# Designs tried in a protein design run: designed miniproteins, single chains, continued (5). Part 90

Each design is a single chain, and the fold is of that chain. pLDDT is the mean over its residues in the fold that is shown.

## One batch from the design tools (miniprotein)

Design m19102
Fold by ESMFold2-Fast:
Structure m19102 (fold): chain A 65 residues (1-65)
Amino acid sequence: SALEESIRRERENLEALTKEKIFEHVDNNLYAGLVSEEEAKKIKEKVKKAKSGTEMFKVLSEEFK
């Protein structure tokens, strides 16, 4: 349906924007010396594989303990 297609596109847009903001946060922590380059890369890879905002925040909670 048109509604399902609209919701899917909006979800994809929000997912992309959320990942972009998370990558900026990870980069800021890297530049501040709070995480290593290896840790930053691992976090970004896990976030890229995340299928929802909840999964993205779970990754951040595990890595930024």
Scores: mean pLDDT 77

Design m19103
Fold by ESMFold2-Fast:
Structure m19103 (fold): chain A 95 residues (1-95)
Amino acid sequence: MEAEKKALELEEKWLKGEIKPEEAIDAAVEALKAKYGLSPEQVELVRRIIELTVEGHKLKQELAATPDEAKRKELQAQIAALEAERRRLVAELEA
C-alpha cells in the first residue's frame, strides 16, 4: 500500500517531465528502500513495477501516434500483457 503510493508519486513526477525515466526509477527505489526499510526482494519487485509502468506509458504514447492498424493491434497486446504482469507483481509485493 505505502510502496504503491510512492511509486505513483514518482511516476507523476516523471510524467510532468521533472526527471528522466531512469532517474525516476532509481530515485523511487532509493526513497522507498530508505523510508520503508524494504528487503532486497521487495526492492526488486518495486523496481520492476515502476519499470512496467514506464514501459506501459511509452507504449500508450506510441499507440496514440501510430496510424498502422496491424501495429496498433501489436501495441494493444503488449500494453495488456504489461498491465497483467504489473498487477501480478503488486500482488506479490502485498503478500
Scores: mean pLDDT 73

Design m19104
Fold by ESMFold2-Fast:
Structure m19104 (fold): chain A 97 residues (1-97)
Amino acid sequence: EVPAEWLLSPEDAAAIRDAFAKHGVELPLPLSLYEALDAAGALLVQLGLMPLDEDGNPKPLTLEDIPAVAEHLKEKDPDLARVFELLAEHYERLQAS
């Protein structure tokens, strides 16, 4: 259960879904920001791009981590970087609300 204001727009949700489908990950619609973040974290683990904690486990992504991850991905996978840019835009909008 998520508040309606945390649901991604149909356009943003479709763009994120399509980028994930390129990597073999299927996302359900409608899509919330947190559902997209969880799926993005799982995809980064699959690609070996997640930062590791002190125990050597993938560090869970938080909304605060999204902008840094988007910048890191711009050189490696521009399509995936765009997904994290969209998530960062939604995070900024929630912060402004």
Scores: mean pLDDT 70

Design m19105
Fold by ESMFold2-Fast:
Structure m19105 (fold): chain A 90 residues (1-90)
Amino acid sequence: SKLDQIQADADAALARVNKKLLEKYGSQAQPILAEMEAEFRREQAALLEEVRKNPELPLTKALVLMQMHVIGVSADGLIRLRQRERDEAA
């Protein structure tokens, strides 16, 4: 379905961010990436349920919200990595 395609695209986007973070920060990123994935899955499930409950919600709006969740989770992960980096440097 179109909803499954949106989910797959979001999963692929998160995977690309995870790969870049691993390339930049190495093994130090792994615990944070695992936490990000857990948070993303929780938020993704909630958003998909909201979309199913609101049949008048435009598919385009649902896609934008899903992509913003991927961006938000990725940004939070990057902030946590930078804080950890600073803590270890101090």
Scores: mean pLDDT 68

Design m19106
Fold by ESMFold2-Fast:
Structure m19106 (fold): chain A 86 residues (1-86)
Amino acid sequence: SKKEELKKEIFKGLYLHAKSLSDEPDEVLREGAEKAAEAALKAIESPELDPEEVKKKLIEELKLLKENSTVPEAQEAFDKAIELLK
């Protein structure tokens, strides 16, 4: 599903980006990335929020993450997430 693919790409980008900057245990980095990806999906699905405004904000946040990442695979994951949000 599109939502499952979106969550996967956000998780992948965040996890690989965090891993490049931190020596924290893998489980801590994975947990952080999972929570952030789940929070993003929850925001999109929130009945109290405008989905178009949420998507726009997430796209801008993902663009900043891509620009601040030195990991090509993380940059590709952020690009895929941005495309899925359009």
Scores: mean pLDDT 86

Design m19107
Fold by ESMFold2-Fast:
Structure m19107 (fold): chain A 98 residues (1-98)
Amino acid sequence: MEELKEELERYLQAAIDRAKKAGLSENDIQKLKEKGQEFLEKAVEIYEKYGDSPLAELEIQRLRAEFDLELAKMLGDENSVKEAEKRLARIDEQLAAL
């Protein structure tokens, strides 16, 4: 659990650093931090509920895709938005098949 939190915290910090370099506003960075905190909490709940399972892995991938979608929307990158939406749809199909 502790190692998972550290990995996810590093992922979020890297995303925030990239957003800052891309010139996102302080308000948008704050929104990303809030979304990142929600992502961390949900990821922990998934691992507590399902353990180290294919279901947990897919649910975490889904959360990452949702976070990436939010970042892409804040950046106004329509191509990245569409790519993240397609990734979410594929993950949702995999979850439904599991």
Scores: mean pLDDT 81

Design m19108
Fold by ESMFold2-Fast:
Structure m19108 (fold): chain A 56 residues (1-56)
Amino acid sequence: SKAATEQALFDEGALEMQRLADELAADPSHTVEQRAAEVKRKADELFARMDAEVAA
């Protein structure tokens, strides 16, 4: 079902976001502002991916 596909994409995106957060936390060269920008870009990417899959 569409709902199952949407849930799977959401769960996958949540794991990608968790991994990004862990990577940013491990890299002391990132400022708070740079970290926030990277998280926002990843969120935008994941939402665009989800929208594209749902539209298919």
Scores: mean pLDDT 77

Design m19109
Fold by ESMFold2-Fast:
Structure m19109 (fold): chain A 80 residues (1-80)
Amino acid sequence: SSGANLLRRSLQRVLETSSPEHLKSVLRNLLQSAIDYGTLSQEQLDVIEEQVQRALEQGKLSEEDYKELMELIKKARKKQ
């Protein structure tokens, strides 16, 4: 979808241009909003999972940060 494609582009830019701390903050805030308010579709959550995986592979997230974000993704999926 156009929304998922826009999210992918935005997160890719954050991944390329931001500090690890800022990337983590952006991802945590998006996922917390999704948990609290149902703001993200399943397709958009798939995009976030893809970008979290890439950030781990690029060394921009620790294993601990990765596990935390994956648990937030699971919680967000249950709120749909």
Scores: mean pLDDT 86

Design m19110
Fold by ESMFold2-Fast:
Structure m19110 (fold): chain A 86 residues (1-86)
Amino acid sequence: SAAAAEAAQRRADMRALGETLYNEVKKLIEEARKALQTDPERARELVEKAESYVGAIEAASAGAGTDMRPLAEEARKLVEEVKAQL
């Protein structure tokens, strides 16, 4: 049915969004780790932005009814590891 096809497409779009956001979290966390020793304020800003993206992954997972929990959990672990060093 059209409704079933639309629901499936919406879930696929949300997974793609979650994957894109996860890649952005990884980039921000890599930059934050590099900044930890030289610019702690910049590292904090990058971590805050990464946390915002983690929240977006969690929201996308919940809204789509798809199992993106492992992706959201991995993203949160990356953020928390760097926050522990700030």
Scores: mean pLDDT 82

Design m19111
Fold by ESMFold2-Fast:
Structure m19111 (fold): chain A 80 residues (1-80)
Amino acid sequence: MSAEELAERAREVAERAKELIKKLKEKDPSISEEDVEKGIEQLEGLERKIEELLKAGDIELAEEMLRKLEEDTEGLEKLV
């Protein structure tokens, strides 16, 4: 997978995860607005880290971080 493909996939996965967090809040009223904001910040942090690794040419670490982002997103899908 190229650096460009990894960056595009990271953006797509992060976008899906954000939608799932919003949906999870609708389903569970115990989830606060602050919990949603923290979740989004964590996702944005992971996305930035992947982009930084790709810019540095560290494709293997970028792939590892993308896998973690995908796993987190699948975990959210299971909760929704």
Scores: mean pLDDT 79

Design m19112
Fold by ESMFold2-Fast:
Structure m19112 (fold): chain A 55 residues (1-55)
Amino acid sequence: SAEVEELTESIRLLEERRAELEANADSIPPDVLAGELAGLDEQIRRLEEERRELE
């Protein structure tokens, strides 16, 4: 469905952002990095749950 495709794309973009943060971890303050990764992980988890409910 279009909704599943949109959620999949949103998850992909968040996972790419997460990977970008990890790739640049050495240049980011540890507290900021931890907070940003935790926020992204929570967003990804919620979207994955929503997508699972639509399948």
Scores: mean pLDDT 86

Design m19113
Fold by ESMFold2-Fast:
Structure m19113 (fold): chain A 81 residues (1-81)
Amino acid sequence: SAEEIAERALALAKEEGREVDREKVREMAEQVDKGADPAELAAKAVKEGDSEMAQAATLVAEALGLDRERAQRAGVEAAVA
């Protein structure tokens, strides 16, 4: 579920000492739960100037165990923001 994805991403952020917006993590988790690609969501967030959303998309990708290349791609989008 979206809640389980969000909680996993937030737990990962806490474990690694990363600051993230909890509401944006939940929003990303909801979209990914519906089948959205976290990398595409991160790219959209960068275009809109929303670095918190891009960070949230990267965390959700990592929490779901997507390969390093896919998670890294989302992370690059977050870093550009």
Scores: mean pLDDT 69

Design m19114
Fold by ESMFold2-Fast:
Structure m19114 (fold): chain A 85 residues (1-85)
Amino acid sequence: MRLEGQVDRSNPLSVENAELALESAEEVNVPYELKEDGTLTIEATKEQLKEFAKLFVEKFAEKYKLSEEVKEKLLEKTLEEIEEL
């Protein structure tokens, strides 16, 4: 299963979100590739992507100081998107 996103290197928020994604992928030991054109690809099993999503949402919530309610909503939405892949 493959997750793909575009990193806009001219947008600081896009770069920061990409850094959180890469850190999360490294911690759950899933392979990733960031191409010269800014394409970020993560290819893993659905279960690995769910673990990645949980960690990414935790890091995102901590960095942007999100409430527990917003964090839970973001996690549920992200896990739902992975289930539909």
Scores: mean pLDDT 76

Design m19115
Fold by ESMFold2-Fast:
Structure m19115 (fold): chain A 77 residues (1-77)
Amino acid sequence: KKAAEAALKAGEESGYATPGRVADAAFQAMREKYGDKAGEAGGLGATIAASLFGGDRVTPEQAKEAGEMGEKMAEKA
C-alpha cells in the first residue's frame, strides 16, 4: 500500500516518472516501515517493473504497478 502510493505520487507529479524516481519512492516507503533490507528489495522490484513498462519514463498507472511489485519484493525480504 505505502510503496504503491509513494510510486503513484512520484508518477503523478509530472505525468511521468523515471524508473529511478519510482524505485527511490518505493525504497523510502518500505525502508521507513520495515528497515533498510526491505527498502532495497522494494526499490529493486519497483525498478524492474518500471523498466519493463517503458524506457526513460513510466505513466502514473505504471508507476503504481511498479510500486506494488516493489512492495511484494520487500515482503519476501
Scores: mean pLDDT 67

Design m19116
Fold by ESMFold2-Fast:
Structure m19116 (fold): chain A 105 residues (1-105)
Amino acid sequence: EPSVEELVEKLIEKISETMNLIKNNSPKEEIIKKIDESIKIAEELKRKTAGDAELQAEVDDLIDFLKDLKKLIENNSPEKEITLKLASVTVSSAGIYFLVRIKKK
C-alpha cells in the first residue's frame, strides 16, 4: 500500500513528465493522459489524507489546477495561459510535498 509520501513523490514525477510533454509540443492526447494520471494520484492522496483539513484543502486546490490545465490544453488556449496554470500546478505540488514532510518527523 503506497504511503502518503510515496503518492506525493509519484505525483511530482507525473507533473514533471507533463511539463516535459508541454515543453516539447507533444500530442494533445498524450498531455491530457498524463494530466488524468496526475488527477488520479491526487484523488488517491486526498483519500489517504482524510481527517487532515489543511492537507485536504491543498490537494483540492491542486486537483482544481490540474482540471483547469486539462481544459486549457483541450481548448488550445494561448501558451501564456497554459504556462501560468502550469506554474500554479508546480507551486501547489511543491507546497503539498513540504507540508507532508513537516507533518512527519
Scores: mean pLDDT 85

Design m19117
Fold by ESMFold2-Fast:
Structure m19117 (fold): chain A 92 residues (1-92)
Amino acid sequence: MSPRELARRILAELANVLYDGIENNVSVEELKERLLEIIEQVPDEEAREKLKELVERMAEQLKKAKTKEEKLAIAESFVGEAARVLAEALAA
């Protein structure tokens, strides 16, 4: 698999887990664990650490979110930031 294909697959897995978790009211802690497992597939250590930091920030934002609309906005922001990290590390 090319670095670009790997980046796309990881991003798709992160997005799918996140949006499915929000739709099914999965706990923030369980959602965080699932996302961190996907991030372990990232071979670049610096990118992996940046993605872990993004998950932690998102988890704190999700805990404070009161509506589905707020949770989806947080998810969209996370996916955009994760895409940038993966593009810079694996798809550049």
Scores: mean pLDDT 84

Design m19118
Fold by ESMFold2-Fast:
Structure m19118 (fold): chain A 82 residues (1-82)
Amino acid sequence: MEKLKEEIEKYSDVGGGLIGRAVGASQGVLEKAINDARKKAKENPEKAEEILSKYTQDAIEKGKELVNRALEEAKRLEEKLK
């Protein structure tokens, strides 16, 4: 009972927390991808634009997936609590 109550309070505070963690994780993925892309672009200047584009696109897609998963999870829990 107590763990369920903490989970519910964590989830009513965690609409913000769960989405915030997913946004933070997606920002981390994007920053890492940009840094990795810049390093690879320096190693392969002829393909710099292609490398930057690919890494940025992959990071955006991963970030969208993380945020969408967190939003769907938050929606499922909010629907079950209402």
Scores: mean pLDDT 67

Design m19119
Fold by ESMFold2-Fast:
Structure m19119 (fold): chain A 76 residues (1-76)
Amino acid sequence: MTTEEQREAVEKLLAELAAENADADLSALSPEARELAEILVRNGVPEEVAQRVALAMAQNPALLEELQALLDSSNL
């Protein structure tokens, strides 16, 4: 997987998850979802998008594992 392929895969996944959670109450994030949002922000994701994505991923562990693998690969 190239850096460009990883970027496109991450952007697509983040956009879809953010769109699904556009109306989410960001103040109601669980501690796990907040930790995920912080990781995403550190990797350059906008805070609002990161919080919505983290909420979605906290409810679906398979998406969390996939995104973490992509972020780890793109960070180095």
Scores: mean pLDDT 69

Design m19120
Fold by ESMFold2-Fast:
Structure m19120 (fold): chain A 90 residues (1-90)
Amino acid sequence: SSDDEKKKQIAQLQGLASLLQNVVNTLDIFEKAGLASEKEKEIKEQLKKLLDEVQNVIDNADNYTPEQLKELNDKALSEYQKLMDQLLES
């Protein structure tokens, strides 16, 4: 059903938000310890921005169709993967 599909998309977004928060928290710990590079600090700010965008979608999920939520999920996951690749190369 469309309700079940919407619940799946929201659960995926919530999972991504939790993952983003954990990565941001880890990077913040490294920065406070003086272990973060300038590139890692920049990536942390980009991850924080992505987290805010994902949280905004979750908070406004009732305004979206399941198809729109899937498109937003796919975009957010793609942006997350790109940022993690950049972080692993730093």
Scores: mean pLDDT 90

Design m19121
Fold by ESMFold2-Fast:
Structure m19121 (fold): chain A 85 residues (1-85)
Amino acid sequence: RELLLEAVRFLLEHLDDPAALEAYVRELLAAHPDDEELHIVLASVSGILAELQANKEERSPEEIVEEALRRAKELREQFAKLEAE
């Protein structure tokens, strides 16, 4: 949870620098290559940040983490159903 909050804060601070954003996400994923949950949550965070940027909305890092965890859970349930045919 604290790692996700730190990651979201960094991403929010660097929304206008796509290169720094991509480098940070790449390094974080490389540090945790087998953490499937982290990869799904980070993808959800990226989607939320893109939506906020497009709508010119602001949310706290805590709200973004909670929404990302919710979306990641839903995605995992959907992938489990697809994997089962």
Scores: mean pLDDT 70

Design m19122
Fold by ESMFold2-Fast:
Structure m19122 (fold): chain A 86 residues (1-86)
Amino acid sequence: EEEKRRQQLLDDFRAFLKELGVDDETIDRILEAIENYDVEKIKEIFAELRKKGLPDAKVELLYGEALNLIYRIHKDKEIIKKEFEK
C-alpha cells in the first residue's frame, strides 16, 4: 500500500520532470536522491540543470516540488523547517 503510493508519487514527478525537458538519466538521479532523502544531492543535480540551460524559474519550481515530494514520502516535517525557516 505505502509502496504503491510512493511509486505513484515518484511516477507523477518523473512525468512532470519529462514535461519540463529533463533527460531520463538526470530524472533517475533526482528520484534516487528523493528516495534517499539526500537534499544536498538534489541541490547538486539542480545546479547541473541550471548549467545545462534549464530556466531558473523551472529549476526553482522543480526544487520546491522535490522538497514537497520528500515530505510526502518520508513524512518528515523537518524538511520544511530546514529549507524554509532561514
Scores: mean pLDDT 75

Design m19123
Fold by ESMFold2-Fast:
Structure m19123 (fold): chain A 94 residues (1-94)
Amino acid sequence: DLEEMYEAGSLLQKGNDAYKAGNYEEAVKLYKEFLEKYPDSPFTLQALFNLADAYEKLGKYEEALKVYETAYQRAPDLDWARAGYEEAKKKLKE
């Protein structure tokens, strides 16, 4: 448990570091790897939020929309997931 949580946190931090550096494609790859390897981690909702935001920075609003939909399905009471979904959908309408 603790070792897995450390590894999950380390991978998420690498994604965050890439995002902060403006390397959004690398951030997307790292967040997707995190979600694939650690789907039941307590950090999954944070990783979904960061992934959607990284997709938006790349102008990939369709991909961001799918990520927000996934987050909303996991936690329908999350205001950020609903707000992100609506904003990404609005940008896709041009």
Scores: mean pLDDT 80

Design m19124
Fold by ESMFold2-Fast:
Structure m19124 (fold): chain A 58 residues (1-58)
Amino acid sequence: DALRRRVRERLETEGELDVDELARELGVSPQTVMDALVALAREHPDVYGPLGTRPGAP
């Protein structure tokens, strides 16, 4: 899935994701990007959880 690959690459390269920026680049809604990020974090919490959902999650 191109969306997931882009989210993954961004997180690996930058350690953080600007949802609005990536949504604009991919031509999708910010919600779609957020859903992909959450899915990656849930599937691989030891890889994406600490950097994907950390800053704003209580």
Scores: mean pLDDT 69

Design m19125
Fold by ESMFold2-Fast:
Structure m19125 (fold): chain A 90 residues (1-90)
Amino acid sequence: MTPEEKKFLVIAGFQLLSLKSEYYLFKTKFGSEVPQEQLEELESSLEEVEKLYQQFKENPSDEEIRHQLQSGIDRTNQIMEELWKQVKES
């Protein structure tokens, strides 16, 4: 693994850990206040990101997996932001 690949792995791992922590906080405090379908979408998105993160660890030189992982993180963050807006504006 190159230094650039290691840097991306560390950053992606931090982003995934942050998203998982935020998800657990949200579900614990506000999970009953949002539609279950939206929570399931968030959970499915997180599971896909976790899978892509493991695939990237196995194939760190694969640019396609790297792009899919970043896109998955960005999408999961967007879903999380939309859920937070629903509870903050109530």
Scores: mean pLDDT 83

Design m19126
Fold by ESMFold2-Fast:
Structure m19126 (fold): chain A 96 residues (1-96)
Amino acid sequence: ALEAFLAEVAEREAALRAEAAELNAAHPNTPEFKERLLLMVVRAQAEVLRRLLELGLLTPEEAAELRERLRAGVRAAAERYGLAEEVVQELLALVE
């Protein structure tokens, strides 16, 4: 179960990198690209966190720490990319 899940996560990360590369090729270095990339990454990480909780592989404390790290990452990326507050709030909602 755990080994299979970790393999799935690794494959998902590889798939996300491939999707990001394709998105960048189609929309190179635009605000739309940056917003879509962040939405894609945050959704994927939130899904992994949810699955780990469902499998009983995370304590509530570990889950809370990972959620805070995701929120901090979203805020840092928003600052770096100049995202609108509305987009930031949408991304933060995905972590809850």
Scores: mean pLDDT 73

Design m19127
Fold by ESMFold2-Fast:
Formats: structure tokens, sequence, C-alpha cells
Structure m19127 (fold): chain A 96 residues (1-96)
């Protein structure tokens, strides 16, 4: 149980760092960097979804779903929605 919690904590910290970089990339119109960051966040989201299920943590599952929606927004070139979702992901990660 502690091992899974440590993995989740590391994933949450990485999600926070990537969200900050993604917000900056979107502000600067650096959409190639934004896509790469969103892909990394999507991978972390898959991990957090599984850990959320195993640990019964709704906060991990909510962060994972937000990161998935963020990746979809970037793929659809909906950068305004992507920025709002990145800000929400950062807020969720900081509360965990």
Amino acid sequence: EDFLKEQAERAVKRASELAKKLIEALKNGDYETAKNLANQMSDIGDTLKELGEKLGREDYKKLAETMKQLSEAVDNKDYETARKLAEEALKLAEKI
C-alpha cells in the first residue's frame, strides 16, 4: 500500500511540473512543445487512474480524467480549453 502511495505521489508531482510547463508553452504559442507535454501528462494520467482505482482515491481519478481531457483538447487544437484544463490539473495536483 505504501509503495503504491509513493508511486502516486511521484506521479502527482510530475503532473504538477508538466502542467506548469504546458501552461507556459500554450501562452507562448509553442504548440509542438504543448503536444509533447500533453502526451506525457496522458501517460501519467493512465498511471493515476489505475492507482486511484487500487487505492480508492477519487482525487487521483479526477486528476487523471482532467489530464485525459487536456490531451484530447491539445490533439483537437482547442488550445483555450487545453489551457483551462492544464490550470485545473495543476490546482487538483496541488490539493493532493
Scores: mean pLDDT 87

Design m19128
Fold by ESMFold2-Fast:
Structure m19128 (fold): chain A 55 residues (1-55)
Amino acid sequence: SELLEQMRETLLHGLALAEKAGDQAKVAQLRADLQQLDENPEDIESLTKRILSGE
């Protein structure tokens, strides 16, 4: 749960920055990542690996 909350906060922070910058591609990516966390919290491990590897 701590890892899930930390990941969500990181994605929300990144989303806010991307929105301010007008980076539409980054906004779309981060929204998709947030949706994955909300729909499949069990996938936190896979999401974390993807984010760390794919940046």
Scores: mean pLDDT 74

Design m19129
Fold by ESMFold2-Fast:
Structure m19129 (fold): chain A 105 residues (1-105)
Amino acid sequence: SKEETVQSLVDKAVKEGEKIAEEMEKKFRDILKENPDLSVEEKRAILDELSYEASLKFLKVLNDYRKEALKTLSIEDVNKAYKEAEERILKIFLERRQKLLDEIA
């Protein structure tokens, strides 16, 4: 159905967002493993850099999703789906980042 199509596109964008968050976590953990003598301040600076990189990748995913959705869906449906995907991806990112911050505190 039309509703299932919208939901499928949102779920695909969210799944890509989860992969980006997982890659950020993995890169951070690998850096910590290679550099065991990093201070808490240095660890936070590295997480900030990786978080910025992840944010740019999330923006790309959302923009690509919007372009694809505009080919088949009304502007109203696109805006609704885009907002839902944005909110879900932001939540995933913030939860993953907070988990990493808690681990280095």
Scores: mean pLDDT 84

Design m19130
Fold by ESMFold2-Fast:
Structure m19130 (fold): chain A 88 residues (1-88)
Amino acid sequence: SMVEEAEKIVKDVIQSVIDKFKASEEEKKRMEEILKKLYEEYLANPEEVLKAFEEALAKLPDIDLTPDQQKQWEYAKAVVELVKAEVA
């Protein structure tokens, strides 16, 4: 259940970032491709998806995250950490 909640939150945060990203049509297609890969990887490794998301943000032009998006991002990271603690 925590993994399912983290997955939904990660998807929502990534989608919110894409929706707020001011980019050309080509960059939007690139973001959609990244999003698809992140979703596939998240099913196997939530930690790797969060890392990939952070790396993707670093490589993109300036993205202005809203306070709500930042909050969801922090929550998703916290949920992943809780899942890792229970598995360890």
Scores: mean pLDDT 58

Design m19131
Fold by ESMFold2-Fast:
Structure m19131 (fold): chain A 96 residues (1-96)
Amino acid sequence: GVQRRLDLARQHGDQSATNLRQVGDQTGSDDLRRVADQLTRGVQLGNSQLARDATRQAQRLLRRYSSQLTPQQRQLLQQGLNDGGTASALLRGVDS
């Protein structure tokens, strides 16, 4: 039902924001921390567009800084991107 989708979107969004913030803290990236905050806000508001835009910003940051990241940091950021995409897709299914 709708409630289960919202609960799953929040779970995936929280995991995504945690992973993005962890990489941001390890690298000193204010951009990643800001994107994690935007994703959290998008999920809390049930705003699929805001969650999707935050996830896309994180993807651009991964591409830009991939050579400066450890393999473990790239993996965490990729998991964050996957969870962010799942959260935004689940929210879109509720908005329909």
Scores: mean pLDDT 83

Design m19132
Fold by ESMFold2-Fast:
Structure m19132 (fold): chain A 67 residues (1-67)
Amino acid sequence: SQRSSFDRVMDIVFSSVGDSDSNRQRIIRSLSAMYRQGLESTYRSAGDHLGLSVQTIRDAARYAYQQ
């Protein structure tokens, strides 16, 4: 579930900025930073921007942090 949430975030962002290793690493760093902060408001803001639930963003962030 956390991996599938991560994959959903990656697919959405790649549709806008292109599928590259550089973009993949930037997304991983951003999600990892969100997880370290643990702020509900940050997860809500990201979810609203991407059209995803807070839980999906939180799961994706946790997965990214564990990479």
Scores: mean pLDDT 84

Design m19133
Fold by ESMFold2-Fast:
Structure m19133 (fold): chain A 90 residues (1-90)
Amino acid sequence: SMEERRRAILADASAGLGEIGLAVARLNLEKGNEEGAKRSAEAAGRALERALELLGLTERAPEIAERARESIEEGLEEARRVSALAQELL
């Protein structure tokens, strides 16, 4: 349905925002902006959690859903790690 497609697009968009947030967090950490790194990592984490929630509401093929879930969960772990590292450096 159109609504199913919309949920899939929103899940992908949220995952993309999470990846961008992680890239920004890493860049801030490299530049010594620990506050910016923490903020970006936390925002990335929220976007990835939203992507995971939306993915659970889509009727994707099990293999495709599982690969997407794995990628999002890996991103979430990185977001938590970067946020924790930035906090330790503050």
Scores: mean pLDDT 81

Design m19134
Fold by ESMFold2-Fast:
Structure m19134 (fold): chain A 76 residues (1-76)
Amino acid sequence: APVYTAEVYVNGELVGVGKGRTAALAASIHAGIAMGFGAENQEATAKVYKDGKLVGEGTGPSPARAASLAALDAES
């Protein structure tokens, strides 16, 4: 199965990295890490990679939203 990696940035800083067998799983793991950072209501940008290749990006008003949009972009 492909390996998906999601990276999320808040205020230009990498706040977490998630990995999973799907873009959605990688993004959801990372959303948990970002929530632990306390960045729930901070503009964030997420990037999803499949086997090292960028396949999706998203920007949103929270890490969870950015990660979800990046996962949707990756699977579009």
Scores: mean pLDDT 72

Design m19135
Fold by ESMFold2-Fast:
Structure m19135 (fold): chain A 74 residues (1-74)
Amino acid sequence: VEEVAERSKERVRKELEPELAEKAIEAIEAAVPQVKSPEELPAAVYNELLRRGVEREKAEQVANLVGRVVQELS
């Protein structure tokens, strides 16, 4: 889980606008202790972003990015 979280944070810094990237990093950090496997991380990050007031389309963008990282590391 920690490796997927670190790689996902690297990806959001490179691919997303700085404002969204910072919110994504915070959501990833908050989601890590909530999940037991890497496959649960995209959904947990999505829910954290929604709870923090991030627009649904942007939250989906971040969750899809995290999902791609999960697939790459599997």
Scores: mean pLDDT 80

